# Designed miniproteins, single chains, continued (4): the designs that were tried, part 50

Each design is a single chain, and the fold is of that chain. pLDDT is the mean over its residues in the fold that is shown.

## One batch from the design tools (miniprotein)

Design m13822
Fold by ESMFold2-Fast:
Structure m13822 (fold): chain A 66 residues (1-66)
Amino acid sequence: MSQEVVDKYTKELDKIASVASEDIKKSAEKAKQLLEQAAKGGAPAESIKESGDGIVDYLTEKVKES
């Protein structure tokens, strides 16, 4: 189910947020909202996975740059 994929990325985003600056925490919260909205809109699990992987990678690099 798409919600299971969203839950996976929500956990990864929470891990990133736990060690991140406030700006990155806000970006993680917005990313969670976008993934939930995509799932509600009927986005397939593949699309949510691609978006989630990209967001997690992006925010992980931002934490390293901080």
Scores: mean pLDDT 79

Design m13823
Fold by ESMFold2-Fast:
Structure m13823 (fold): chain A 70 residues (1-70)
Amino acid sequence: VEEEARELAEEAARLAEENGIPLSEVAEGLRRSAEAARRWAEEIPERREEALRAARIAEEAARILEERAA
C-alpha cells in the first residue's frame, strides 16, 4: 500500500506539473476516488477487500501530495 501510494503520488505529481495542475487539486481528486471506492466496498461485499485496498492507496497518495503542496 505505502509503496503503491508513493508510486501513484509520484506519477500524479509528474502529470500535474506537465499540465499545470496544482498538487492540492490532484490530492482532492484522489480523496474523492477513495470515497467512491469505500462506497463500493459497502455495496459489493464480494469486492470489499479490493475496494478498501484501492481507497487506502488513494488516501495515502493524497496525503503525500498534500504534504508536498504545503
Scores: mean pLDDT 80

Design m13824
Fold by ESMFold2-Fast:
Structure m13824 (fold): chain A 65 residues (1-65)
Amino acid sequence: ATKEAALAIRMVAVGIEMGVGVRLEFEGDTVRVRISGDEEAKREAAKRIEEVGKEFGFKVEVELE
């Protein structure tokens, strides 16, 4: 759906801006996000990704690789 596409674009943009890898999987109102890269960058990206998901009304599950 359009809202999932918009959310995905925003979350991937966070990954590009912060130099981390981002993989997404949608399950209803939940998005699972796998983040890879430098430890500090991953932690900051996770916070931004959680905020973006909340703006779209999604629950965010983050896994750091």
Scores: mean pLDDT 83

Design m13825
Fold by ESMFold2-Fast:
Structure m13825 (fold): chain A 87 residues (1-87)
Amino acid sequence: MKEEAIEFLKKVIELLKSYLENNEPIYATDEDREKFSELVKKVIAGEITAEEAFKEYQELLKNGDTLLSKEEIERIIKALEAMVKEL
Protein backbone atom coordinates (compact mmCIF):
# COMPACT_ATOMS: atom_id res chain seq x y z
CA MET A 1 0.00 0.00 0.00
CA LYS A 2 1.33 3.48 -0.88
CA GLU A 3 0.72 4.91 2.63
CA GLU A 4 2.72 2.07 4.28
CA ALA A 5 5.57 2.57 1.79
CA ILE A 6 5.63 6.33 2.54
CA GLU A 7 5.75 5.60 6.31
CA PHE A 8 8.61 3.11 5.83
CA LEU A 9 10.60 5.57 3.66
CA LYS A 10 10.03 8.43 6.14
CA LYS A 11 11.25 6.25 9.04
CA VAL A 12 14.42 5.37 7.11
CA ILE A 13 14.99 9.05 6.13
CA GLU A 14 14.60 10.14 9.78
CA LEU A 15 17.02 7.42 10.97
CA LEU A 16 19.67 8.40 8.39
CA LYS A 17 19.27 12.14 9.17
CA SER A 18 19.68 11.33 12.89
CA TYR A 19 22.96 9.51 12.15
CA LEU A 20 24.24 12.52 10.14
CA GLU A 21 23.26 15.00 12.89
CA ASN A 22 24.97 12.91 15.62
CA ASN A 23 28.05 12.07 13.47
CA GLU A 24 27.27 8.36 13.95
CA PRO A 25 29.01 5.95 11.51
CA ILE A 26 26.78 3.97 9.13
CA TYR A 27 28.03 0.68 7.70
CA ALA A 28 26.47 -1.09 4.73
CA THR A 29 27.11 -3.88 2.21
CA ASP A 30 26.53 -3.96 -1.57
CA GLU A 31 23.62 -6.34 -0.82
CA ASP A 32 21.91 -3.75 1.45
CA ARG A 33 20.82 -1.63 -1.55
CA GLU A 34 19.17 -4.65 -3.23
CA LYS A 35 17.57 -5.83 0.05
CA PHE A 36 16.25 -2.32 0.71
CA SER A 37 14.64 -2.25 -2.77
CA GLU A 38 13.01 -5.63 -2.02
CA LEU A 39 11.65 -4.30 1.31
CA VAL A 40 10.08 -1.26 -0.44
CA LYS A 41 8.45 -3.54 -3.05
CA LYS A 42 7.06 -5.86 -0.34
CA VAL A 43 5.58 -2.92 1.60
CA ILE A 44 3.96 -1.51 -1.58
CA ALA A 45 2.50 -4.99 -2.32
CA GLY A 46 1.15 -5.21 1.26
CA GLU A 47 3.25 -8.33 2.01
CA ILE A 48 4.89 -6.72 5.09
CA THR A 49 4.13 -3.68 7.26
CA ALA A 50 6.23 -0.50 7.40
CA GLU A 51 7.28 -1.46 10.96
CA GLU A 52 8.44 -4.95 9.90
CA ALA A 53 10.40 -3.49 6.95
CA PHE A 54 12.00 -0.88 9.26
CA LYS A 55 13.13 -3.61 11.70
CA GLU A 56 14.71 -5.60 8.85
CA TYR A 57 16.48 -2.44 7.59
CA GLN A 58 17.92 -1.75 11.07
CA GLU A 59 19.27 -5.35 11.14
CA LEU A 60 20.98 -4.72 7.76
CA LEU A 61 22.73 -1.62 9.16
CA LYS A 62 24.06 -3.62 12.16
CA ASN A 63 25.66 -6.25 9.86
CA GLY A 64 27.32 -3.79 7.44
CA ASP A 65 31.09 -3.88 6.91
CA THR A 66 31.59 -0.89 4.55
CA LEU A 67 31.58 2.63 6.00
CA LEU A 68 29.28 5.02 4.12
CA SER A 69 30.55 8.58 3.57
CA LYS A 70 28.41 11.57 4.60
CA GLU A 71 28.01 12.37 0.87
CA GLU A 72 26.70 8.84 0.14
CA ILE A 73 24.23 9.07 3.06
CA GLU A 74 23.02 12.48 1.79
CA ARG A 75 22.53 11.02 -1.73
CA ILE A 76 20.53 8.11 -0.27
CA ILE A 77 18.33 10.55 1.71
CA LYS A 78 17.65 12.64 -1.44
CA ALA A 79 16.76 9.48 -3.43
CA LEU A 80 14.35 8.34 -0.69
CA GLU A 81 12.74 11.81 -0.49
CA ALA A 82 12.24 11.68 -4.29
CA MET A 83 10.56 8.25 -3.95
CA VAL A 84 8.17 9.66 -1.30
CA LYS A 85 7.18 12.52 -3.66
CA GLU A 86 6.42 10.03 -6.48
CA LEU A 87 4.18 7.88 -4.23
Scores: mean pLDDT 74

Design m13826
Fold by ESMFold2-Fast:
Structure m13826 (fold): chain A 56 residues (1-56)
Amino acid sequence: SFREEIAEKIGITEEQLRDLLRLIKEDPELGKRLLKKYAGLSDEEVDKLAEEADKL
């Protein structure tokens, strides 16, 4: 799944990724900035994660 691919890419567990998605849901703008800066994710990847976070 997309979540499995992102978790593997940034070196965390899917459980840890779920916690990050909850944080992104609370502040999507900050969450996207932090993911780009520290995790090296593309604009497309962070936008897709923010969409998934909004569905939580």
Scores: mean pLDDT 81

Design m13827
Fold by ESMFold2-Fast:
Parts: sequence; C-alpha cells; structure tokens
Structure m13827 (fold): chain A 69 residues (1-69)
Amino acid sequence: SEEVLERLAEAFERDAGVPRERALEALREAIRLLRAGASREEAAEALAERFGLPRSVAEAIVELAEALL
C-alpha cells in the first residue's frame, strides 16, 4: 500500500539521510523492476545509479520491496 511505502521512505530519511521523496520513488521503482523480472542485483544497481544512492541503501530498498510483493 502507499501508506506502507511512505512509512518506509520516512524511515530511510531518518536513518540513512535519503530525502523522503527520493526514497519513495526508489521503493516504487524497485517494485516495478522486480515485477518485470529483474534480479535483486540488477534492481539495486539501477536504483543506485538512477537515484544516486549508496549501494547498501539501494540493496536495502530492493529487499524491502521484494517483501511487499
């Protein structure tokens, strides 16, 4: 749900210093990529490049997105 994604984005802003809006867009994109058949590795690399995230943060976002599928 959008409310769950918003709460996760807020947690990334608080704990990892990622702007809430950027974290929210990255979470939505991770869900889209995983549903399209991307691997976790491919999704994490795409998020790190597109949103300027540290690899560890991108990997955490992908892991949470997978749990929401």
Scores: mean pLDDT 86

Design m13828
Fold by ESMFold2-Fast:
Structure m13828 (fold): chain A 95 residues (1-95)
Amino acid sequence: MESLKKRIEAYIKALEELAKYLKEQGREDAAKAVEEAKKKLEEVLENIEELSEEEILKKYEEAMNKVLEALKDDPELLAKYAEIQYEQMRKALAA
């Protein structure tokens, strides 16, 4: 549970940074999709004690798929997403 919670918290931070970047690039459509995925994961964290690990993983996968769908046709945005996600996960694992 603790490891999964840390991963979700790190991913939420990555999505926050990604949404800011997308708005700066004029990609308001992709930014909205990323912000919606972030909100769903924040709801998961708020209800983490009420949810099974299987339900948490399913919601996490759904959020990741929503982000990938929003970015799928833009290799530069996918590269930036990967960079942001890697840095946030690295920081979370080092703490």
Scores: mean pLDDT 83

Design m13829
Fold by ESMFold2-Fast:
Structure m13829 (fold): chain A 68 residues (1-68)
Amino acid sequence: LNEVQKKVARHEVEEGARKAGLSEEQQKKLAELVVELLEQGMSGKEAIREAAEKLGLSEETIEKLLNL
């Protein structure tokens, strides 16, 4: 990913996390993890699920994030 793609992905994940009711700190941590996993070659949905699981988010919250 180039810097522009990373910035866009980070912003989109943060907005999705905000809509899902996560704290500002959780929004930033989720976005950072998702970008890292995308750089490792994971798909967007796989990256979101794995990052959310690493943060200890509920399955209900994960499903909400994946439907954004």
Scores: mean pLDDT 81

Design m13831
Fold by ESMFold2-Fast:
Structure m13831 (fold): chain A 99 residues (1-99)
Amino acid sequence: GPAPVKLLIVSDDPELLQRALELVRERYGDRVQLGGALSFDEAIRAIKEYGADGVLVIADEVPEEELQKLRSLAPVVVIKKPFTDEELLAAVDRLIAEV
């Protein structure tokens, strides 16, 4: 089959990040190679070392400079808290469609 889509999820909330990673893993399985980052600096490092086909940022506000840096490396979708499972999965579907 095709290579898995490399998706990075970014959140400063470890519990929320874990829940998002679990939800995406259950929905997409082997279709996605999934990573997580707790900061923008960790996200940039992970993308540079491992690559990413898409980045999902879970944040109320993203600094323009950090968003521009991430977008220079991969497609980025931002979702705000609170979000539904459907909203998170729709954001991931959008990222997968851009690969």
Scores: mean pLDDT 84

Design m13833
Fold by ESMFold2-Fast:
Structure m13833 (fold): chain A 86 residues (1-86)
Amino acid sequence: MKVIIKLENPSEEEIKELEKLGEEYEKQGYEVTIEKQGNTVIMTIENATIPQQIGEALRAIGLGLEGKEVTITIQGDTLTIHIKNP
């Protein structure tokens, strides 16, 4: 199973929080990749568990409620969360 988190136009604080999240997952033995594509930062977590996918989806919903544009997509074994800042 796979989780992809995309941050579009992230603040420096959001990038640091994403990097901290990635470091915590790596410490738990998951494969984590962080990639920068223009104005978007993408974190991929390979071999993620169902509880981790649910936790990330709930986090994304919270960000949407805080006024961020959030798209959550589940396709097969992949959960994709796209967060767009103004």
Scores: mean pLDDT 79

Design m13834
Fold by ESMFold2-Fast:
Structure m13834 (fold): chain A 89 residues (1-89)
Amino acid sequence: ASEHFEKGEEAFKKKDYETAIEHYEKALEIDPNNAAAWLNLGQAYYELGELEKAKEYYEKSIELATEKGDELLKELAEKNLKEVKKKLE
């Protein structure tokens, strides 16, 4: 939901990635189809060096953005997925 999503973004901006993850996970418990929350969860895991988790959540964001026709979010998630795959090589 919006409150937890906003708190997650605030924590992410402060580079408190663990707190950002907790809030994005709570947002996704309320709205599991929030593609932006899946993207942001992936970005927080990426910053923590959890590359396999980041990849998983970026793929989920792409799936949901595709279903909703959100081309901008899909392109952003695909760009982030490409970067994480490059680091896993």
Scores: mean pLDDT 88

Design m13835
Fold by ESMFold2-Fast:
Structure m13835 (fold): chain A 93 residues (1-93)
Amino acid sequence: MEEVKKLIEQLKSKDIEVRRNAALELGEIAKEEAVEPLKELLKDKDPEVRILAAEALGLIYIKKPELAEEELKEALKDEIPEVRYIAEIALKK
């Protein structure tokens, strides 16, 4: 839990490197415990945070399809084309 929480915090970092590394690491870890917090970040006011949340969920889905399918379907409805694109690419695999 501690590591997942720290990575989720890092998705909101002002440093783009930190944000990208956090999303990649959350995807690599692919823990069920990350799914609900990432789903909440899909509702974040900042489009950049939503993009990174969708990217992390997409990576989790690729490794463990049973964990993040519904959350990626939610991302398909996002107002930002980049969020929708990430969800579509992940779900097509």
Scores: mean pLDDT 79

Design m13836
Fold by ESMFold2-Fast:
Structure m13836 (fold): chain A 95 residues (1-95)
Amino acid sequence: MKEFLEELAEQVRKLTERAVRIAEEAGLEELARRIRELGERAVKALLEGDIESALKYLEELLRLVQEAMERSERELELAVLEVGLAVLISVLKSL
C-alpha cells in the first residue's frame, strides 16, 4: 500500500508539473501558482497516507486544470492531464 501511494504521488507530481508549465506558457501565472500549491499538498497527503485530504486536493486540482482548459488555447494538452487526474482520483477512491 505505501509503495502504491508513492507511485500515485509521483504521477500527481508529473501531471502537476505539466499543468503548471502549460498554464505559465498561456500567461495564466496566478492559476499556475494555485495548481502548483494544490499539487504539492496532494503529494504530501498521499505520502502521509491521508487519503481524505489527498482526494480533496486532487478534486480541487482537477477544477483548476478545467479552468486552464477554458482560459487557454492548449485545450487538448490539458484535456489529457484532466483525464489522467480523473483516473488517479478514481483509483484512490477504490482504496
Scores: mean pLDDT 85

Design m13837
Fold by ESMFold2-Fast:
Structure m13837 (fold): chain A 79 residues (1-79)
Amino acid sequence: MKLVGLAVLPRPARVGDRVTISLFTEDGWEEREAVIEELSEDYAVVRDVETGKRYRIKFLYRDEELDDHVLGAVFEEEE
């Protein structure tokens, strides 16, 4: 999968939560709204609200999450 951005997810995150993802584009960083469709221990799958495009967010915490948030790396889903 291609790394395309970063995201900060609320803690706890739940399916149906709306999150902001920061994608690297030709214009620099673009913020997109997405909805969490799937949650795992190590990742979330989100869908862009406008385009319907799916992204996988891999959680980057090692020991413990940030107090209110977890940092994730955003990857494009190739079908």
Scores: mean pLDDT 73

Design m13838
Fold by ESMFold2-Fast:
Structure m13838 (fold): chain A 55 residues (1-55)
Amino acid sequence: LELKEKAIEAALSLGLSKELAEKIAAMIAEGYSPEEIAKALGVPKKTVEEIIKRT
């Protein structure tokens, strides 16, 4: 639960929408790779990696 909250906060700090931040955080918590999340949500892989790094 704390990991999801930190991931949402990190995504928001990078200028992503709340909806997108929540989707990214959920997929990170489920164990998806940055590449899988990037493909599923249409977000650059580098952005997903930065969110994980800040979490």
Scores: mean pLDDT 81

Design m13839
Fold by ESMFold2-Fast:
Structure m13839 (fold): chain A 75 residues (1-75)
Amino acid sequence: GEERAKELYERAKELMDEAFKAFSEGNTEASKKLMEAAKLLYDAAIYAQSGKFEKAEELEKRAEELEKEAKKILE
């Protein structure tokens, strides 16, 4: 659980950095989706750390959908 939680937490930090970059470039819609995805990955990390892997997977999947939406906007 701990190693998986660390990976999810690191991905959340990366998405937050991408969100700040998108915001600074004037892309507020993409920024909001990336921030929401980061929040979901933080929550997934907490669930993974507590051994609730099904909940962690559910949140990770939703975060991945938001990442894809943000990427389409940034195209």
Scores: mean pLDDT 85

Design m13840
Fold by ESMFold2-Fast:
Structure m13840 (fold): chain A 92 residues (1-92)
Amino acid sequence: MEAEKAEIEAAKAYIASIASSLSEEEAIELVERLARLAEAAVKQAPTFDPERREELLARARAAAEAARALAELAAPEARPLAERAERLVEEA
């Protein structure tokens, strides 16, 4: 829990710091990559034991939250991808 929160906060802070330096196209590409990472982790989670599943879901959550933050700051066109990734993590 603590390590996961720290990782998510660090990711959000990093996204905030780079958002103003990215072009819209670069921001969209990064949101797409983060959303794909979250979806891949969610899809893999059911195939592992509970401890490994929790680890993968924590990574998926961090990626989805970073994608959402970046979409809100720099890539509004990619917002639906970030929202879908967040929903998949919530449902997992």
Scores: mean pLDDT 77

Design m13841
Fold by ESMFold2-Fast:
Structure m13841 (fold): chain A 81 residues (1-81)
Amino acid sequence: MDEEERLRAVLRRLAERLRELAREGKLPELREELLKNREEVEEALRDPRLSERSREALRAVIAAAETGDVEGAVERLLALG
């Protein structure tokens, strides 16, 4: 629970940042934020204690970093908290 709560807080802050960058049209900075956090997100996905909602949100962040679907990632991250 403590680890998942901290993860949700981090993911929520990430979602807010990505939404701000997307709204401002700062696509290079947005992509940089996704790539910067990708390794930590992939590590978090290996935690068997994560809820299905958290796993879906983390997968969306990875997919966004790979494909550029930032809107989908932001929506799922905001749904966590």
Scores: mean pLDDT 69

Design m13842
Fold by ESMFold2-Fast:
Structure m13842 (fold): chain A 82 residues (1-82)
Amino acid sequence: SDAEAKEAVRAAYEAALRHAEELAKAGKLEEAAEAAREAARQFAAAAEELRASGEFSEEVVRLLEEAARELARKAEELARKA
């Protein structure tokens, strides 16, 4: 369902963000930036695929696009610190 999809997107986003932040806390800024960039790419690809399929609501697609933008922004921030 859309509700389950939204929950899954939020959980996946939070997991990706935590992973990048844990790498950064360990001083692995380059690895943290790369992890965030890869996650952003995966969320963006998922958003494009779901938009093309029409299987889920626009709200699910918007959450994936938002997650991709936030992870890309986090990656740029981490890369600047590396």
Scores: mean pLDDT 86

Design m13843
Fold by ESMFold2-Fast:
Structure m13843 (fold): chain A 73 residues (1-73)
Amino acid sequence: SMKEQAEKYYEEGKRLLAAGQPEEAARKFEEAIKLDPDYAEAWKGLGVALLRAGRPAEALPRFQKGVELEQKK
């Protein structure tokens, strides 16, 4: 399913963050979001990856999107 594939990309993104590869992690979180745009954790993961990649201005709206999605159910 699309949700299972999104979770796979999300787990790959987390692994890449742990490995110090924030640019590649951001791409995996973007793939997760493409498959499941309501995946709040993937939006927050993208925010973390963008911060670690030195792109804080791009990170903030991704964190905000993740929080909004969690509040909506």
Scores: mean pLDDT 88

Design m13844
Fold by ESMFold2-Fast:
Structure m13844 (fold): chain A 108 residues (1-108)
Amino acid sequence: REELRREAIELAREAIRLVDEALRLLEQGRYDEARELALRAADLLVEAALLLMRAAETLEELLRAIGLALRAIGLRFDLERATTEEELRALLEELRELAEEIIRLAER
């Protein structure tokens, strides 16, 4: 299960890189491109959380990973509906926090 945790960390780190690029595009007024990268980041975080569900060795780890997967799915739907820079920026911050939480869970 070490391999699954390692892959989840890699996906979460890639999601953080996409969030950073999306924030840069947002500063340039390129909202559609920023949203596209944010959606890709959300998809990577769903995949990372599913890997952590498969790597879970305790009920507590499994329930934590399920919660992370549901948050990633929710953020993906919110991103498709976001119409303002303020909404998109807030969702990018939530994606970063979720990615950091996935890395933290995977490292323990």
Scores: mean pLDDT 89

Design m13845
Fold by ESMFold2-Fast:
Structure m13845 (fold): chain A 70 residues (1-70)
Amino acid sequence: MQPEVEKLLKEAEELVKRAEEEVSEEVGKKGRELLKEAKKALEAGDNEKFLELYEELVKYTKSAIEEAKK
């Protein structure tokens, strides 16, 4: 894997874990599904789809964590 892509995957995994712990099991499950889809896109060589799914995952998990803090 490209070093940058590997770093993004690690950051995504950490965000999903944090969302699960800080918000709910349901949010964690949704985050893991997005991560799984992103990994599949990467394995298929679709880097653009991977970045799109990564961005969706980051926005979703950060939004859920922020809402939980209210």
Scores: mean pLDDT 80

Design m13846
Fold by ESMFold2-Fast:
Structure m13846 (fold): chain A 75 residues (1-75)
Amino acid sequence: EIEKLKEEAIKHIENYEKTGSSKDMAKAVGHIIRLVGIEIDARLAGDEATAAKAEAAVKEVLEKMKAAEEKIKAK
């Protein structure tokens, strides 16, 4: 599920970068919130491997979101 949420979030960010649609950015944020929830739940359960995977996915998505925002702002 973590990988699927990451892929869907990145796809929405790519669509936002191409179209400038805030709706795609909102969908990406929704997936990030779900990934953060998975990370928190995993840490509380002591599942460090799942928590680390979710944390890495959140970081990757946020980096791509920042890059897309900078490209839109530069236009």
Scores: mean pLDDT 79

Design m13847
Fold by ESMFold2-Fast:
Structure m13847 (fold): chain A 59 residues (1-59)
Amino acid sequence: MTPEQQARLRVVQAYARAEAEQGPDAGRRAGLATGRELGLSDAQAQAIIDDYEAARAAP
C-alpha cells in the first residue's frame, strides 16, 4: 500500500469513528487532526473526508 493510501485510510478511520460517536463536525475535526499528524495539509485532509462522504452518499 502506498503512503498516500495509508494516510487516506487513517484520516477516514478517524473521521468515521468520531462521526459515529459525536456527529459530522466531530468527525471532520478528528480527520483534520489525524491529517496534520501525518503531514497532510488541511486541504488534503478535507478532500479525503469529502471524497469519503461522497462515496457513502452514492447509490
Scores: mean pLDDT 81

Design m13848
Fold by ESMFold2-Fast:
Structure m13848 (fold): chain A 65 residues (1-65)
Amino acid sequence: GPMSPEEKKEVKEELERLAERAIAAGADPEEVERLLEEMLEKIEEGASKEEVLEEFEREMVRLFL
């Protein structure tokens, strides 16, 4: 089901950490920020924690083409 407010906070913090690491590793900041915003929108639309984290990881792989 949709995330609880507590899970949303945890997932947001995790996504922000992963985004910071990606930018530090040489990913395009604009693309990383866009992806982060898309994931945050999915959380508000009722996506699960697992779905958001898995999709973020898969999309991140594409940014390091």
Scores: mean pLDDT 80

Design m13849
Fold by ESMFold2-Fast:
Structure m13849 (fold): chain A 57 residues (1-57)
Amino acid sequence: SAAEAELARYAGLSPRERRVYDLAELGHSLAEIAEELGISRATVSRLLRRARARLGE
């Protein structure tokens, strides 16, 4: 949603990075997130790493 995109920009995250981060925090595995978003597990891993780095984790 537009609100999700704005919150992701406010945190320095892209909308895709925010969505991957939120799904991982809800307990979804990398494989489950990859299947849901139609991307590779390697892409999910990279997006999650970038999201965590931007959030100071």
Scores: mean pLDDT 79

Design m13850
Fold by ESMFold2-Fast:
Structure m13850 (fold): chain A 76 residues (1-76)
Amino acid sequence: MKEEAIELLEKLAKESKDEKVKEILRKAAEAIRNSTSLTSVAAALHEAYEELKKLGADEKILEEVKKKYREVIDAI
């Protein structure tokens, strides 16, 4: 769960051309790397999703982050 979430966020950041989107995704990946619980992982993903949505990030990025958030919540 944790490593898969980090890999997804880093992949999306690498593929994005928007610097603000990259910053949000990298920040979330770092927060997850430093997390000690699935609740903390879910919180980091939720925060990233809200920030990306406010920024108007691509729907595909939003959908992938939301899907990973749901997977983490279902594991709690």
Scores: mean pLDDT 84

Design m13851
Fold by ESMFold2-Fast:
Structure m13851 (fold): chain A 65 residues (1-65)
Amino acid sequence: VTQQAADDILAVGEAIESGVIESVRRRDGTLVLTLKENSPEAIEEAQKVKKRLEELGLKVEIELP
């Protein structure tokens, strides 16, 4: 298992647990979190997930639906 695969698994787990993320994708070393809805509450929760993953050394971007 590569570090990249482990990072992807962790990101998917965090995304599912948050309840606001529809999908997780990797693009050129960056994890892209796509939201289920464009609401201030969903954006705030996604920002928390992003910060947590960035603290683990991952590059993360949030994408609106």
Scores: mean pLDDT 74

Design m13852
Fold by ESMFold2-Fast:
Structure m13852 (fold): chain A 85 residues (1-85)
Amino acid sequence: SSFVQIAESIFFGSVPKDVLQEVAKKYNFLKSKSKEEQVEIAKKIMDELLKDGYLPQSGYLTGLRLIRIGVLTWDEVLEGLKSKL
């Protein structure tokens, strides 16, 4: 899906793959059992990437606005994250 690629680019495009893989592993993202749990873990991953400077605040806020207005879904964000792991 083109929207999966858009979500990956906005939230994870500036993040080095090895950094993203390490943070996802730290929070056991691939071991999560439900979509709701995956969304909460993805938010924790994003929070750490924001704190460490890998995800710009402006990019994060833009992504959240696109979810709010219905252009992106959390399912597309999760698939974008998985595609880069």
Scores: mean pLDDT 87

Design m13853
Fold by ESMFold2-Fast:
Structure m13853 (fold): chain A 63 residues (1-63)
Amino acid sequence: MEDVEKAIELLKQGKPEEAVEYARKALEKDPNNPRALAILFEAYRKLGKTEEARKVGEKIASL
C-alpha cells in the first residue's frame, strides 16, 4: 500500500498519530505531495496540534 493511501486509511480508522507517520513518509519521497500534506493537516487537527496544522496549511497555500 502506498504511504499516502495507508495514511488515509489510518485516519479513517481514527488513528491520527499513525496517519501522521505515513503522511510524513510520503512527504520524504515528495515534499510537495498535496494529498500527503492534506492528510497531515487533518491528522494534526484531530490531535489538537494547532501550530503544526497551521504550518502545514501555510505550505498547502504556497503550492
Scores: mean pLDDT 82

Design m13854
Fold by ESMFold2-Fast:
Structure m13854 (fold): chain A 94 residues (1-94)
Amino acid sequence: LPSEEAIELSQLGFYYLNNEEYDKAIELLEKALKIDPNNAAALFGLGLVYFKQGKYEEAVEYLEKAIELLKEKQPESSLIDMAEKKLKEAKAKL
């Protein structure tokens, strides 16, 4: 399934994010979203990358999209709490 490829790309994107290789992380996470626009993990990952880069407006945009999708499709996801916490941090920087 295309969503499976998107999951693998989002996981690799998070690997590069954790290594502070933000440009590679963005490339992989954007590829994941091109394959599956509803990949909430990829949206969350982009929000985290932009937050790390000090791009707080972009971080807010992606984190809000991730939260909206998760609440609609996976309301029990622990990722919601993580995304909401990071969204509050990003908004505090604006």
Scores: mean pLDDT 86

Design m13855
Fold by ESMFold2-Fast:
Structure m13855 (fold): chain A 82 residues (1-82)
Amino acid sequence: MDEEALREARADLEAARELIEEARANREDKRKAAVLLTAAGILIAAARFHLERVRDEEARRELEEEIRELEKELLAEIKALE
């Protein structure tokens, strides 16, 4: 369970990162960018859910920091579309 949760959290964060980068590349299409950023937000929330089940303190802290960085990036991109 813990190893699976860690794997799932990492997969969700990688997918979220790709969506944020795609949204950034497509900023001129605000509707498309908004959809991509919404999907990224859902994946970051899923990663946080999986993180709660990770028992490895070192891996958990690493993922928490990565989640915080992606959340900041997501908010900045959402703000740029306003």
Scores: mean pLDDT 83

Design m13856
Fold by ESMFold2-Fast:
Structure m13856 (fold): chain A 84 residues (1-84)
Amino acid sequence: SVEEVLKVAEELIDRYMKETGKTSLSKEEAKRLLKEAFERAGIDVSDETIEKFIDEYFKKTGKKSLTRDEFLELARILALKVLK
């Protein structure tokens, strides 16, 4: 479910930021954490789909990094697309 993806994504990003002291994610870090969130939530999404989704967001926005809230919003949007 979308709720399960968001719960896992929030747990993963909060743990990562606590362990690293980082306040934002690079494009590569966002791809890695998003892949792990969908895998742990038991939703079958290809690595290519996740990577393309993140690449398109960075290209469209011109951003260099994602905040916690931006990462969680992207997780929600992708979950809604994959789950119909």
Scores: mean pLDDT 86

Design m13857
Fold by ESMFold2-Fast:
Structure m13857 (fold): chain A 70 residues (1-70)
Amino acid sequence: AEEAALEAALKKAKELGLSEEVAEAVAKRVLENGYELTLEEIEELAKELGVSVEDARALAVAAIRGVREA
């Protein structure tokens, strides 16, 4: 589960031109929150990582879907 979330987030980060560190942080937050993030949690995560809310959301969605497909 953790590996699937990280792999999906890393792939999406590469597509968006984001760092591996950002992908890892998003995957970890998704796992800690039981494979769900609210809009408020996504906004706070984007602020912490210095990325757009749109990018943080895209990474979170990719991580959640990666786990569900595994």
Scores: mean pLDDT 78

Design m13858
Fold by ESMFold2-Fast:
Structure m13858 (fold): chain A 70 residues (1-70)
Amino acid sequence: SKQELEDEILYALAVMYIALARNAYKQGKFDEAKELLEKARELADQITNPAYREEVRKLIEEVEKEIEKK
């Protein structure tokens, strides 16, 4: 369905932003990493599939915890 395709696209984009955020964090670009995680969170809020939404939010929290340890 169109909803499933939209959820898959939003999920893929969110995961991509999370990967970019993790990379930015590893390079010491903490502000950039936080902005990328914010974009991922905005995408997660648009996901209607609860499994995809929960996974994205969990991945965001994992990266946020790494940033907080600095």
Scores: mean pLDDT 84

